Designed miniproteins, single chains, continued (3). Designs and how they scored, part 98

Each design is a single chain, and the fold is of that chain. pLDDT is the mean over its residues in the fold that is shown.

## One batch from the design tools (miniprotein)

Design m11404
Fold by ESMFold2-Fast:
Structure m11404 (fold): chain A 77 residues (1-77)
Amino acid sequence: MDEILEKLKKIVSGVLGIEPVDPNKPLKELGLDDRKARLLRGLIYLEFGVDIPLEELKALENLIELAEYIAKKLEEK
């Protein structure tokens, strides 16, 4: 879990151009728009091997929920 969250913070920092990344803030408040969401989806797939549908990714509130989603999908493989 914690390793997934730390990797996500680094990826999101690179995508959004911000540091530090607050994992409790809504992704939209961090600056996640449709273009950055598509980029983030691709980077998550490369790092974790998890393909998250774009609409599902956009429905996640914050990085903690995103990390929990990835952890759950890794357990289902």
Scores: mean pLDDT 79

Design m11405
Fold by ESMFold2-Fast:
Structure m11405 (fold): chain A 78 residues (1-78)
Amino acid sequence: DEVEQLFFGNSKEIKELYKKSEEELPKEELKEMKKKLEELIEELKKFERVLPKELLPLYNETLEIGEKTLKKLEEKLK
Protein backbone atom coordinates (compact mmCIF):
# COMPACT_ATOMS: atom_id res chain seq x y z
CA ASP A 1 0.00 0.00 0.00
CA GLU A 2 3.09 2.24 0.02
CA VAL A 3 2.67 2.89 -3.72
CA GLU A 4 -0.98 3.85 -3.19
CA GLN A 5 -0.06 6.26 -0.36
CA LEU A 6 2.66 7.92 -2.46
CA PHE A 7 0.26 8.19 -5.41
CA PHE A 8 -2.44 9.86 -3.27
CA GLY A 9 0.18 12.30 -1.92
CA ASN A 10 1.25 13.23 -5.45
CA SER A 11 -2.40 13.57 -6.57
CA LYS A 12 -3.15 15.85 -3.60
CA GLU A 13 -0.22 18.16 -4.46
CA ILE A 14 -1.35 18.41 -8.10
CA LYS A 15 -4.91 19.26 -7.00
CA GLU A 16 -3.57 21.89 -4.57
CA LEU A 17 -1.63 23.52 -7.43
CA TYR A 18 -4.80 23.45 -9.57
CA LYS A 19 -6.70 25.29 -6.80
CA LYS A 20 -3.86 27.83 -6.39
CA SER A 21 -3.80 28.43 -10.18
CA GLU A 22 -7.23 30.11 -9.83
CA GLU A 23 -5.62 32.92 -7.78
CA GLU A 24 -4.11 36.16 -9.09
CA LEU A 25 -0.39 35.58 -8.52
CA PRO A 26 2.85 37.38 -9.51
CA LYS A 27 4.59 36.07 -12.66
CA GLU A 28 7.58 34.82 -10.60
CA GLU A 29 5.27 32.73 -8.38
CA LEU A 30 3.53 31.33 -11.48
CA LYS A 31 6.95 30.27 -12.86
CA GLU A 32 7.77 28.40 -9.62
CA MET A 33 4.34 26.73 -9.66
CA LYS A 34 4.92 25.61 -13.27
CA LYS A 35 8.29 24.05 -12.38
CA LYS A 36 6.79 22.25 -9.36
CA LEU A 37 3.81 21.01 -11.40
CA GLU A 38 6.11 19.70 -14.16
CA GLU A 39 8.04 17.70 -11.53
CA LEU A 40 4.80 16.34 -10.01
CA ILE A 41 3.46 15.30 -13.44
CA GLU A 42 6.70 13.42 -14.22
CA GLU A 43 6.43 11.64 -10.84
CA LEU A 44 2.75 10.88 -11.52
CA LYS A 45 3.59 9.28 -14.90
CA LYS A 46 5.96 6.83 -13.14
CA PHE A 47 2.97 5.48 -11.16
CA GLU A 48 1.21 4.27 -14.35
CA ARG A 49 3.49 1.20 -14.46
CA VAL A 50 3.02 0.22 -10.78
CA LEU A 51 -0.58 1.19 -9.85
CA PRO A 52 -3.35 -1.43 -9.44
CA LYS A 53 -5.85 -1.44 -12.34
CA GLU A 54 -8.55 -0.13 -9.96
CA LEU A 55 -6.63 3.16 -9.55
CA LEU A 56 -5.97 3.79 -13.26
CA PRO A 57 -9.18 5.87 -13.71
CA LEU A 58 -8.08 8.10 -10.81
CA TYR A 59 -4.57 8.25 -12.30
CA ASN A 60 -6.01 9.39 -15.64
CA GLU A 61 -8.22 12.03 -13.95
CA THR A 62 -5.25 13.38 -11.96
CA LEU A 63 -3.06 13.51 -15.08
CA GLU A 64 -5.84 15.40 -16.92
CA ILE A 65 -6.08 17.95 -14.07
CA GLY A 66 -2.29 18.33 -14.00
CA GLU A 67 -1.98 18.83 -17.77
CA LYS A 68 -4.89 21.33 -17.85
CA THR A 69 -3.30 23.28 -14.98
CA LEU A 70 0.08 23.27 -16.75
CA LYS A 71 -1.48 24.66 -19.96
CA LYS A 72 -3.29 27.33 -17.93
CA LEU A 73 -0.01 28.40 -16.29
CA GLU A 74 1.75 28.42 -19.70
CA GLU A 75 -0.96 30.74 -21.09
CA LYS A 76 -0.66 33.07 -18.07
CA LEU A 77 3.13 33.23 -18.59
CA LYS A 78 2.94 34.19 -22.30
Scores: mean pLDDT 84

Design m11406
Fold by ESMFold2-Fast:
Structure m11406 (fold): chain A 78 residues (1-78)
Amino acid sequence: MLVETVSLTSAAAILSVGAVTSLKLGNIEEAKENLEAAKKLLEETGRLAKQTGPEAEELYRFAKKVVEEAEKEYEEAL
């Protein structure tokens, strides 16, 4: 479970960075798609982290902040 949490956390963070990058390039639709994918992975990460323990919860909190920052940048650009 911890390895799965790490993989999901990494994927959510990468997609969030992708969303911000697409947004800065003016690709709003691509940014939206990457952000939606990141949010879905974050939801799955949260469920898995709750079952795994404190180390996984710390990873989830990190991913959540990254996704929330990307979402805020996306909303501010609209």
Scores: mean pLDDT 80

Design m11407
Fold by ESMFold2-Fast:
Structure m11407 (fold): chain A 86 residues (1-86)
Amino acid sequence: PSEEELEAETLVALAEIYLAIVKKYKDNPNFDPEEAIKMLLKAIELARQAAELGTGPVRASAEQVREDAEKLLKEIAEKYGIEVPL
């Protein structure tokens, strides 16, 4: 693969990791919603970058991660009354 393809795939993987951490962290008794939102904002940014660099299935994966992260971010922000810098 090209350097851009590898970079896009890596960015998707990193975004998925941040999203997975928040999904797991949400069920932790010491859950910090502000830190969760920071992680989700990072996942969204990484996914946006991946979508710009990636094509075909990689772009589709990036868009899906972005949508999932944005949905979870809105759910957490609404539940805990936190303003998000959008």
Scores: mean pLDDT 83

Design m11408
Fold by ESMFold2-Fast:
Structure m11408 (fold): chain A 59 residues (1-59)
Amino acid sequence: GKALSPEALEYIKQGMLALRQGDKEAAKKYLAAGLEAEGVSTEGLSLSELLEKATELQN
């Protein structure tokens, strides 16, 4: 597959860091921003669904 944009990768990294620190709200915002940078709709997605979509894009 195509590599993710540097912007999307940075947002996903920040989201994962926020999750490790227990900040679920920040994690949700960063993961959504990363997915939206790649043209993926994030409306109505839970944190778990956002994380799964971000992981799929990295593979």
Scores: mean pLDDT 79

Design m11409
Fold by ESMFold2-Fast:
Structure m11409 (fold): chain A 82 residues (1-82)
Amino acid sequence: PVTEEEKEKALEEAKKELKKYIEENKDKISKDIKNLENGIKKAEKLLEEYAKVNPEDLLDKEKRKKIIEDIFNLVLTAGDGN
């Protein structure tokens, strides 16, 4: 059984990995994203929502990496609808 503390730690690690992935992949960020800070916040919120539904997936390092890549592609490579 996954505890709330384990879920919170996994989410914090996932957020850290997301920020690192964004930094390493800046060249892939859509030119239509005028506010990168808002884009990062949207990506973090989507990660938090995913963690509420599938917290155990964030404890799996391979699944967590795929989730981060999917969130990056969804939020930061598509145009911002603002």
Scores: mean pLDDT 75

Design m11410
Fold by ESMFold2-Fast:
Structure m11410 (fold): chain A 64 residues (1-64)
Amino acid sequence: SEEEALRQWEIDALREINKLKGEYFRKIRELRKAGGSQEEIDRLKKEYQEKVDRILAEVEARRA
């Protein structure tokens, strides 16, 4: 049960990362269409990378 719960949590974490990537690519497309600056694109990329890194760090911490 604990091992199954951990596996389910890891699957859910990976699904959340996939969702964040989808949202990131959609926002980049919208910014490009609206004539957004490279600085805005870079900030959005950094924000999503930080969110992904936090989820991955939580996955690693739960395995310890």
Scores: mean pLDDT 82

Design m11411
Fold by ESMFold2-Fast:
Structure m11411 (fold): chain A 100 residues (1-100)
Amino acid sequence: VKESLEKAKAFIDELYARLLAAADAEGLVPVATARAIILEVTNGDELLAGEIMSILEGQLPPGATTATEAQLEAAKKKLLELEEKLAKGVEEAEKKAKEL
């Protein structure tokens, strides 16, 4: 679990570094560009890319076509929090299973 969490954090850091690098002069990233980068970084994993996009879209107003740097940072933080919660849940479940 710890190794998986560390790999997930490294993946998220790389993903959001690429998303932020795609920002224009105003610090805006087109949502279509963000989706393309997410699909590239996930190596075409549509389920994982869809989950990451859902988290990003949750930080945007309905119908938004661009994401700000602040919205991308909020989405990154949310994704990291979810990964940490999942890792903790798996660790607690493994401890309980080992006691049975």
Scores: mean pLDDT 77

Design m11412
Fold by ESMFold2-Fast:
Structure m11412 (fold): chain A 55 residues (1-55)
Amino acid sequence: SSLDEVQELVKRAREKLKRGEKPTAEELIALGGDLLQQRKIKEASKLFAEAAKLL
């Protein structure tokens, strides 16, 4: 399902950031959406801004 695909993108984004690697735009957007669900608006906004630079 599309939700399972989004969850995998979030997982990859978190693992890459943990390793000091830059996530893809898709992975950053997915993680930003996850952070919005948690009401972490400032953190989500920063990830969306980074993703926009890659698009």
Scores: mean pLDDT 85

Design m11413
Fold by ESMFold2-Fast:
Structure m11413 (fold): chain A 83 residues (1-83)
Amino acid sequence: EEVEEKRRRLLSEAGRYRAIAFTAQAILEAGVDALKLAGYSDEEVERERQQALNDAQGTIDKADARVKELLDEANRLVEEAKA
């Protein structure tokens, strides 16, 4: 009933945040490769990589935390329905 529908919605939302984390990872990799291809020095690439890594890691960590929250909420709904 309602609990199953709410759980499915939470799982779908978690999937969206996983997609955000995946996109952030892809942007980080593409950005580093683009800088190398554009002829930036190894030192400049390392500086930009470190900043991009920090930004991407922040986005990934926030997305992962939200996925965990949504999955925990979905699991609690199932557990409460059993109790």
Scores: mean pLDDT 73

Design m11414
Fold by ESMFold2-Fast:
Formats: sequence, C-alpha cells, structure tokens
Structure m11414 (fold): chain A 70 residues (1-70)
Amino acid sequence: SEELKRKALELAAELAKQIGLDEAKKLGLEVTGIEIEISDDKVIATITTTSGTLVATLDLKTLKVTVELI
C-alpha cells in the first residue's frame, strides 16, 4: 500500500530526527535548526548547532543509523 509506505517513511523520518536530537543533547550542543530529507533508500536528519552540524542517516535497506558531527 502506498499509504502504508508513506506512513512508514514519516515514522522513519521522526526516528532519524529523534536520534540526532538525542546525540546533540548528549554532546551538550545547542540546536539552532533541523532539516529532514527523505529519499528511496535513506532518511537524513540534518541538525544544525552552534558548534557544527549533526547528520543522522537512517538506511532503509539495512535499518542502520549513523550519526556524524561535521
């Protein structure tokens, strides 16, 4: 179902966002912005902070999450 796929992607986006925000909190970083991008294979949450940018990537094929500070 296309509706079910859309809902799953929305939940994946919220998960990536939450993981990125949790990492910002653990690192003591002040969040200034959040951007979410959804593609066929990945959900990317870009969290801008006063001390750099955190990129949380959820791979939809492997269900693995990576978080990088740039």
Scores: mean pLDDT 85

Design m11415
Fold by ESMFold2-Fast:
Structure m11415 (fold): chain A 88 residues (1-88)
Amino acid sequence: DAARRAEIEEVARLLAEAIRAGRPLSAEELARVERLLAGMDQAQRDELERLILAYLSGQPEAARTFVDGRDTDQAAAREAAARLAAAV
């Protein structure tokens, strides 16, 4: 489904941007991420993770923040990273 792939790509870019900027997700952005994750199978979650890491390539500190989730200073970004880490 092209619409589903577009949503995964957009959410990956949104999460990578938030992690790179060190900003928390808004309530609307967090709800969007949670809704997407709840409906995803493992292959879609793997694709989301690969896209996020691709957007964070060349930024090893941001990539580490996503993978580890523990060192995120913003509670909302940490929650989103932890959900993705738990999903993969």
Scores: mean pLDDT 65

Design m11416
Fold by ESMFold2-Fast:
Structure m11416 (fold): chain A 66 residues (1-66)
Amino acid sequence: SREEEARRLYAEALATRDPARLAELGRRILSLSTASEAVKAGLEAALDTLDPAVLRAAIREAARLA
């Protein structure tokens, strides 16, 4: 299911130390669209910053709401 796929992507994203992999996983999570519009907007904004710490925080928040 999309929820299972998203949960797997969240787990992988939160475990990775590679900023390029984190961005790739963030884009994949965003494409699944299982999150609310507010969470998707937050992920989009975080991806736009190119800051791995900001993106990791946004992904962690999205995972908590899943």
Scores: mean pLDDT 77

Design m11417
Fold by ESMFold2-Fast:
Structure m11417 (fold): chain A 64 residues (1-64)
Amino acid sequence: SELEALAAAGGVAGTAGRRAVSQGGDPAKMTVEGRAEGDTVTGKAVAGDIVAEAVASLAEALAG
């Protein structure tokens, strides 16, 4: 469903955000985005010069 895809995208975007913070990214200046395309869910976080990405299957992303 579209709602499941949105939830999955948010979860993977959160994973990317956590990775960016672990690399020294400032969470107050962070932008995160996620998208689901078929069974593939991608997340990207940008905090200044720090860029982090995460990829999961739709089922993995929905599991949290």
Scores: mean pLDDT 79

Design m11418
Fold by ESMFold2-Fast:
Structure m11418 (fold): chain A 111 residues (1-111)
Amino acid sequence: SSDEVINKAKLALDLAKSGASIDTQLDALEDVLIELAKYVGAEWLIPKIKKLVADAKAGKVSPEEFYEKMTNILVMLREMGLAAGIPESVVDEIVDLLTDVLKLLYDSMKS
């Protein structure tokens, strides 16, 4: 449901704002992106999301590469949500929350 996705996105943002560990922020981001992928009918993105988070935790991708690849996934999820007939106001609320999460996580990762 949109409420479940929005609530998870808000939790991920709160964790990022509170200075939670990078691994905790990555786990929260993975959880909300998986729920969003299911909500918009993009379950085929779930393996890519899981791999990118695992690679980030293992230090196999730079903060810059992680940010770029996650931003691309978020763009695809937005387009799929709109194509699925989800109201633009709901999609934009979720995407704006996740964009803020990604920016804060990127700043934490590059520090």
Scores: mean pLDDT 89

Design m11419
Fold by ESMFold2-Fast:
Structure m11419 (fold): chain A 71 residues (1-71)
Amino acid sequence: LEERIEELEREADRLFLESIVYKGLGDTLNSLPTPQDQQMSRVFYNQSNTLYSNGLSLYDEATRLRRELLE
């Protein structure tokens, strides 16, 4: 159970890190004047949001298991 919690937390951390990277790329493209760069910025923001949501889901599962371990 503890090993499973650690695995979920590690995967969540990885997804959160990837989310930050995609957000940074989106911010960079959004600062550029071309419509194509701004459109690609939206794609990267959507990817960042998806990764963040997936990370939250894994972290919620880890938190639930950790709560069961304490009770």
Scores: mean pLDDT 83

Design m11420
Fold by ESMFold2-Fast:
Structure m11420 (fold): chain A 83 residues (1-83)
Amino acid sequence: SEAERERGRQTLLNVIAHIARLRAEHAARLAQARAARQVSLEDATLMALDQLRDDGERALATGEGVELVQRQAEVLDGLLKKK
């Protein structure tokens, strides 16, 4: 239905906004770690978040892969909460 499609888009927008917040936090931490010559998992985390953002924006533009992006966001959020 149209309501289901709109709900899916709103969920993606909320996920993208949440990813942007996480990215800003981790980007600042990564910059400090690099300045100290300390490499950490923040680098891999930012790469994963950037990829997921790009996939989410593509899903919003095409209407395709919405469920896959939502699933990947849930998996990544769960993994980040365990760290």
Scores: mean pLDDT 74

Design m11421
Fold by ESMFold2-Fast:
Structure m11421 (fold): chain A 111 residues (1-111)
Amino acid sequence: LVDEILEALRRLLEEAPLSEEEREKLLKALELIEKGDYDKAIELAQEIVDKSKNPAARFLALLIIRLAHLLKGDFESARKIEEQLRKTSPGIPLTEALLELNSLLTRLELS
C-alpha cells in the first residue's frame, strides 16, 4: 500500500508542470518519508506550500504532507490537510495516477 502510494506520487512529480527546484524538493520529501523522517518531509513540503506560486507544486506538496501525517498516525492533522486539498485546484489534469493516489490515501486512512 505505502509503496503503491509512493510510486503514484513519483509518477505525478515526473509529469506535473514543476520547476526543477520544486521537483527536487518534493522528491527529497518522498525520500525522507521512505526513511521514516516524516517531520522533515512535512517541513520541506510545507516550504513549497508557503512559497510556491505554482498550484501544481502546492497541491502535490499537500498530498505529501497528508501521507506523512497518516504514516505518523496523526489522523487529525491528515484530515485538516485533506480539507485543504478539497478546496485546492490541483493545477494538473486528473490522471489515472492522481485518481489511484486518492483511492490509496483513503484506504491508508481507513486502516
Scores: mean pLDDT 79

Design m11422
Fold by ESMFold2-Fast:
Structure m11422 (fold): chain A 89 residues (1-89)
Amino acid sequence: SAIVEEVKRMDEEAERFAREHRGDPELQERAERIKEAFPDLSEEEALLEAAALPYGIEVGKKLKEQALAAGDPEAAKKMDEEIERLKKL
């Protein structure tokens, strides 16, 4: 599906972003918050998750819009809750 392809593209873009911006203070701060929430992650894993977070939020927004268009307000609500959770990282 188009969304599955977009998620794969997001993962590839997140890996490139993490590699190119590993010294970015905002990315490092987010990686530290992710590491605190998931202490079993390595520093590099936390950095990759931090780089992927904005793309995950954007995918979540698209999924919410699709759920609303399909007449599924419960799915849209779950996506809103997940987006707000991700924003706190």
Scores: mean pLDDT 77

Design m11423
Fold by ESMFold2-Fast:
Structure m11423 (fold): chain A 107 residues (1-107)
Amino acid sequence: GASLAINALQEAIDKLDEAIELLKQGKYDEALKKIKEAIQTIKDAISQLPADHPGLPLLEQALKILEQTYKEVEELVSQGKVDEALLVLEIARGLIGIILGVLRIIS
């Protein structure tokens, strides 16, 4: 239900916050792993909700944001562009936060 979707989005935000701190420490592989964990959390939530659940489109949007974020952060880190990778993560965190806010209002 709504609680499952809300909890999954909050866990994804917590994982992005961990990724940001790891990236600041130069722990790039660990940061990327945290983004993958956020992706898996959203995928697991999507798989557990009924097909007609009103939260599904919001979780699917969050998944698309996280998958694109992972790809961009991996590329930027490979180029040594850590400040740009941090900005991408901070934007993604903000967008997931907006999605969570919308879900809390409609649930």
Scores: mean pLDDT 90

Design m11424
Fold by ESMFold2-Fast:
Structure m11424 (fold): chain A 85 residues (1-85)
Amino acid sequence: TAAEQAARAGKKGMEEGGWTPGSVRAGDDLGGAGYTADSEEQARNAAKFGAKGMEEGGLTAINYQAGKGRDGRGVGSAGARAKPS
């Protein structure tokens, strides 16, 4: 799916930075961030951060993979319009 591709792009960015996806994945904020939004909207937000992750070598991908609400990490503005979980 589009969301899976975007997530993998962000993961690749983290690997470029020498980090493992599992070590930075929080998951908690996915509910608040907007994982409940449709897959296309979620993919757009993920692609925005995933693409930057690849470009920066993992910095933005870390924010996406870790989720939002901890140290300013986030998948974008999914929570801005998505319903709370």
Scores: mean pLDDT 42

Design m11425
Fold by ESMFold2-Fast:
Structure m11425 (fold): chain A 73 residues (1-73)
Amino acid sequence: LSPSEIAARAVAHELLAREAERQGDFETAADHYSKAAELYEQLGDTELAEKWRQKAAESYRKAGNQEKADELA
């Protein structure tokens, strides 16, 4: 994947996470936020990676998945 393709995938996961969150599907939202964070980390954007990792942890907690939330802490 080129950097531009990685960036596009990261944005796609952000949009999917936001939609899942709007529907109250916090587990799916967290999975997508986590993937976005991973992709931003690959791009070297540590600030965005931290932001989305934090969002993923919050969403996992809302879903009752404490194990995955703690993994991202």
Scores: mean pLDDT 83

Design m11426
Fold by ESMFold2-Fast:
Structure m11426 (fold): chain A 85 residues (1-85)
Amino acid sequence: SHMQEIAKKAAEEALRRRAEELGAVRVEIFSKDLSPNTAEVTGIVTLPDGRRVVLTARAEIKGDEITVTLRGPGEEEVEEKYKLE
């Protein structure tokens, strides 16, 4: 559905932005899960020192709002909220 596409894109974009903040030299999207209003993506991120870390992004749509939760590296967690057009 259109909502699934929006959620998936938001999760992928959030994960890639987080990877860029970490100075990532490579990002591999490993797995993706979708529901009618929720998307989850996992990325393997390679840092400049050759170290690999795992990031997970979950996007959920409720009404006219999308909430994106980013987890990693480790136990770090960040929540972002956006309004749908």
Scores: mean pLDDT 80

Design m11427
Fold by ESMFold2-Fast:
Structure m11427 (fold): chain A 79 residues (1-79)
Amino acid sequence: EEEEARERLARLLQEREGVPEEEARRAAEEFLEKAGEESSSAVAQKIREAYKKSPLEAVEKWLEIVEELEKKKEEAEKK
């Protein structure tokens, strides 16, 4: 299930945004891996719910979450 979500997200990034395959896979892996470590199964569920409504909403939701994760890393770096 997590692997399927990862593949779906990576494919959407490639098809929709034209992100290179390597970068799309890396970003999707980092997101799902980080969400798992924080016991954020709910995060993966939210993405799946958005995907059921439309691929566009899933991409927007995923990008928002990735941005929050990136900000968290940046805050740790600033310290």
Scores: mean pLDDT 61

Design m11428
Fold by ESMFold2-Fast:
Structure m11428 (fold): chain A 66 residues (1-66)
Amino acid sequence: MKYKLTDEQARALAQTLVDLGLANEEQAEALLEYHREHGYISVAEVSEITGAPPEIAEAVLRTVLA
C-alpha cells in the first residue's frame, strides 16, 4: 500500500525510526528524499531504505498515520 504523508508525518516517521535505533540520520534523510520525489512511501520502501523488518516498518508507519 502507498502512503501519501504530510511533511510533518514524513518527518515524524523518519525521527521515530532514528529514536528507535532502526535508522541512522543518513537513512532518515534518504526516506524523506524518497517521499519528496515520489509523493508516497510504502512499507517495502521504508524497510529497504532503513533495513528495519517489514512488520516494524508497518507498525511505525501506522503510528505516524494515527
Scores: mean pLDDT 83

Design m11429
Fold by ESMFold2-Fast:
Structure m11429 (fold): chain A 91 residues (1-91)
Amino acid sequence: KKEEKIEEIRKLLLEHLELVSKKSGKEITERNYEQIEKIVKEVEETLPEAEELELLNEAFRYYMEAQETGDEALYEKAVKLAEEVEEKKKE
């Protein structure tokens, strides 16, 4: 779902802003929130179709798990999902 992915991105940007604010001691301003909303809007306009994005996220998740566990089967799943995204783009 595109809207759920947009909200996830907004949440990650807000969490990053809070972490930077805590580490640097700089106060979060209204301008910082406006910049995040501008980025979110730009991402919303450029994001691939929700189905393609979901497949890419699944592939990335399996790849990360393969790196943590050393499970070759998870790596194979990641590659297969990435190939499905390429096939959908050609069709």
Scores: mean pLDDT 68

Design m11430
Fold by ESMFold2-Fast:
Structure m11430 (fold): chain A 88 residues (1-88)
Amino acid sequence: HMSLKEVQRELVILGASLSALLLAARMFLRDGDYEKARKYLEKAREVIEEIKRILAENPEINPQVRQDAETEIALAEEEIKELEEKIA
């Protein structure tokens, strides 16, 4: 078990990583680099699964932090689906 402060810090870092990966995927898609866009979307999915794992393993985290993370995941999953449709 990590400390609550360490768990919340890890969620912030993972959220920043997720945002950066989605930005990279959008940029590669705009440039027509479909292979790199797919690769970065796959990495974004891996980060989402890691956030979900942390939330499941740490029921004691602050409810607002949990809600913010769940909202970020929902928005990211929708964006991944939209970007994957454009690549197909």
Scores: mean pLDDT 88

Design m11431
Fold by ESMFold2-Fast:
Structure m11431 (fold): chain A 95 residues (1-95)
Amino acid sequence: ALSGEEQLERLRAMLELLELLMKAIKEKRFPSPEEAERLRAALSRLSDADIAALLGFLMMVLSEEEQELLLEIIEKYAPELVPLVRELYEERLKK
C-alpha cells in the first residue's frame, strides 16, 4: 500500500499531467520542450491504471478535434501509451 505522502505525490503528478495536456489542447498546440519534460516526469510517477483513468477522463471531456490533438501529443512524447489511448477511444464507441 502507498503511504499518505506517496498518494499525495501521485495525485499531484496526475493533476500536473492533466493541467499540461489541457493547456496544450485548449491552446491548439503541442507542449513546449519545458512542458514536455514536466509531462514525462509526471508520467514516470504514475501507474498504468492512473494514466488510463486520466486519459479516459480526457477522452470524455474533449471534442473529436481535441482528442486527435491529444493522440498526436502522446505519439510524439509518450508513444508507448498510444495503444492504451486507442483502446480507450474504441471502448467508448462500443454500445
Scores: mean pLDDT 77

Design m11432
Fold by ESMFold2-Fast:
Structure m11432 (fold): chain A 89 residues (1-89)
Amino acid sequence: SMMEELKKRKEELEKLLEENTETLEALDALGVPGLSEEELQKHIAIVQEAGKKKLGFTPVGPPELLELRALAEKEKEEAEKGLEELEKA
């Protein structure tokens, strides 16, 4: 049914929004001085996994981290727009 397809699409977009929000928050956290070793390792792990998924490799330097940020921002914007369009339907 069309309603079941719309529900699945909404769930996919919500997941994409959550994943990219988490990636951006982790990237922002890496720029914060005074993080504990445990907190730093948690954010690094999120960034590494996002990098493998979106870039196909583990980001190691500022240019690669900027590329990951740009991709995460784009996917987040696309997910937000998709969710807004579904809400209007």
Scores: mean pLDDT 83

Design m11433
Fold by ESMFold2-Fast:
Structure m11433 (fold): chain A 90 residues (1-90)
Amino acid sequence: MMSMEEILEKAKELLKRAKELYEKYGSTLSESQRALVERNIAAMEAIVEALEEMLETEDPNDIEVHTKALFLLIAVSGELYLIERIVKNA
């Protein structure tokens, strides 16, 4: 089972990949596509911040807290998937 620290690490890795994709392919995107990617990156950053706050303020051994963190990781993965779809189809 992933620890809360491992969930945060994975979320940060996914955010880094999103930023690397935007750096590499951003110049080939339309203005509207760039705006969408920037919004998705901002959403990923907000989720990473929420995970960091949960690690500081909540009990990492609480099943409910751990389950919420896993759903946040799924959300970050979904945002990255949308970014990959935008940049690869541009």
Scores: mean pLDDT 85

Design m11434
Fold by ESMFold2-Fast:
Structure m11434 (fold): chain A 81 residues (1-81)
Amino acid sequence: IEEAAALAKTDLEAALALARTLPAEERPLAAVAVALAALEAQGRALPPEVQALVLEAVRAAQAGDLARAEELAAEAERAAA
């Protein structure tokens, strides 16, 4: 999780790919950590569409909806590709 979050500060796609290699129980939290790290480090450099998806993923996680947060993080990865 920490490695994926650190990588998200420079490479969102690679960070999301790394998060998918984690055990199923850790993947939702890893997706949230990646989204938050990317927003913190790269927020202004990301396209507006990707920024919006990352922000919504963080909000979903704060509401306790980890499954939705993971879905939004995956959508952000597709939009960033």
Scores: mean pLDDT 64

Design m11435
Fold by ESMFold2-Fast:
Structure m11435 (fold): chain A 100 residues (1-100)
Amino acid sequence: SLEEVKEKLKELLEEEKEELEEYRDNAEVHGALQFVIESLEQALKSEDIEKIAKQLEGIANFERELAEQYAESDPELAEELREHAERYEEIAKMVKEVLE
């Protein structure tokens, strides 16, 4: 249901805010997480299921690209970013199932 999707996105938003605080001294990662949070807040305000799915897929792709950039210099950060990307992909799939 859309309500279940919104609840999962709210949970992920709180986790993203915690991660933002953890990486406050890394300007590149902090800026990237701010973009993710803003995109997620826009998804939460949207009633357009197709737009929500597209935004979540966009966030997932963005975090996967960021993870690849950090794979050698910060493997732990890269893994966290990949795990978040997987969760966004899972929620996007749930959103698409609501359209069926």
Scores: mean pLDDT 82

Design m11436
Fold by ESMFold2-Fast:
Formats: sequence, structure tokens, C-alpha cells
Structure m11436 (fold): chain A 100 residues (1-100)
Amino acid sequence: SMQIELALAILESLRKDYADNPELVALLEEMAKLIREMAENAENLTEEQIKEIEKRLKELIERASEVARKEYPEDADTVEKTLRGVADVVIRYARKVAEE
């Protein structure tokens, strides 16, 4: 899916931009892994499984946003909004595929 490929490309761009912060890199890599696993299983996901993935993504975004606020305070708002946008796109994709 182009939407999933773009979401992963955004996370990879952020990983490179913040490569000096191992904690933020690890959180971005965990988000990318979760998105890839979701996309591979999208046709077989239940609504309950999609809600659990959404919850896990939001928890990772909250943690990444806290790291950004401490280490990159001028970027933090943009990082949080970007990651929330990624989560919205991938969850919308998962729901669409599960209904078709």
C-alpha cells in the first residue's frame, strides 16, 4: 500500500533526523515494526486487534513526544503531530482492508 509505504518513509526520515538520540530511534523503529506487522496481517485483523494496535501506537507516540520535548523542544510539536498523522493513516488503512 502506498499509504503504508509513505508512513514508513516518514518514520525512516525522522529516524535519520534524530539518529543522535538512541531512545527516540528505538521508539521510531518499534513503531515501524508494528506498522509492518499490521500491514502484513491487515486482511485478517479483528476490530479488537486494530484497537489494540492503535493503543500501542498512541503509547509509543506519547513516549516519543516526551523524549522530543526534553531533547528537541523546538521540534517537539512538529514531531508529535507528524507521528499522530502516521498513526491516523495506518489505522484508517487497517480498518479499510479489514472491511473489504
Scores: mean pLDDT 89

Design m11437
Fold by ESMFold2-Fast:
Structure m11437 (fold): chain A 67 residues (1-67)
Amino acid sequence: DLVELAERGLRDAAEATKKAIEADPERAQEYADKFVKDAKETAKLLPEVREVAEKLAKEVKAVAEKV
């Protein structure tokens, strides 16, 4: 199922991005912006993952703003 694979990919990418932000806080906004852009593009191709993409983008932005 492409939707399940895309959702898993987004979740894995979000976790990797949050770890990157914590490891390199000076580039936190850059990492967050890249994830948000990639998540938005994925949701354009697969609208079924839009809710997951938006939730994960919000989580990544929150982590970037906190550091």
Scores: mean pLDDT 86

Design m11438
Fold by ESMFold2-Fast:
Formats: structure tokens, C-alpha cells, sequence
Structure m11438 (fold): chain A 83 residues (1-83)
């Protein structure tokens, strides 16, 4: 789990980022959003995997793939990457 080593503060920042993005909320099932609200490494990892699937799905809408790819990039290379 790539998020297991993140601090609770870093997990909260990622969760808040995802939950405050209306377009991201539209891409994810309600049960995944509920897991993100728990602000755990497992919930964040689940959201990441769902976004990764959307980003790489040839049958997904192009705008949805763009949102997923941009969101993954911000999680991977943004302020959340290091303590």
C-alpha cells in the first residue's frame, strides 16, 4: 500500500482534496467516497485504484479520463508525496 507510510495529516490533506473536488466525487461510487471520509491509508489507496482504472479505461469518457489522470498526478507528485 503506497499510502501506508503517510502521516495522518497527509492522509487528511489528500482526503480533503478529493472530497472538495466535485468532478472527482462524480467519478467515484458513494461507498468509495465513504472510505475516503475515514481518512485512512486504505480508503485513499482504494480511491487511487479507482481513479487509475478510469484513467486507463479505453471505454471511459475522455473528460473523465483527463480528470482521473490529473487527480492521480496531484496525489503522486504534489505536496502529499513527502512528510
Amino acid sequence: DPFADLTPEQLEKIADFLLNNEKVKELLPKWVLERIEQKTAEGIALAYLYLFVIANDPNADEEEKKIAKETLKKIRFGEFLKP
Scores: mean pLDDT 77

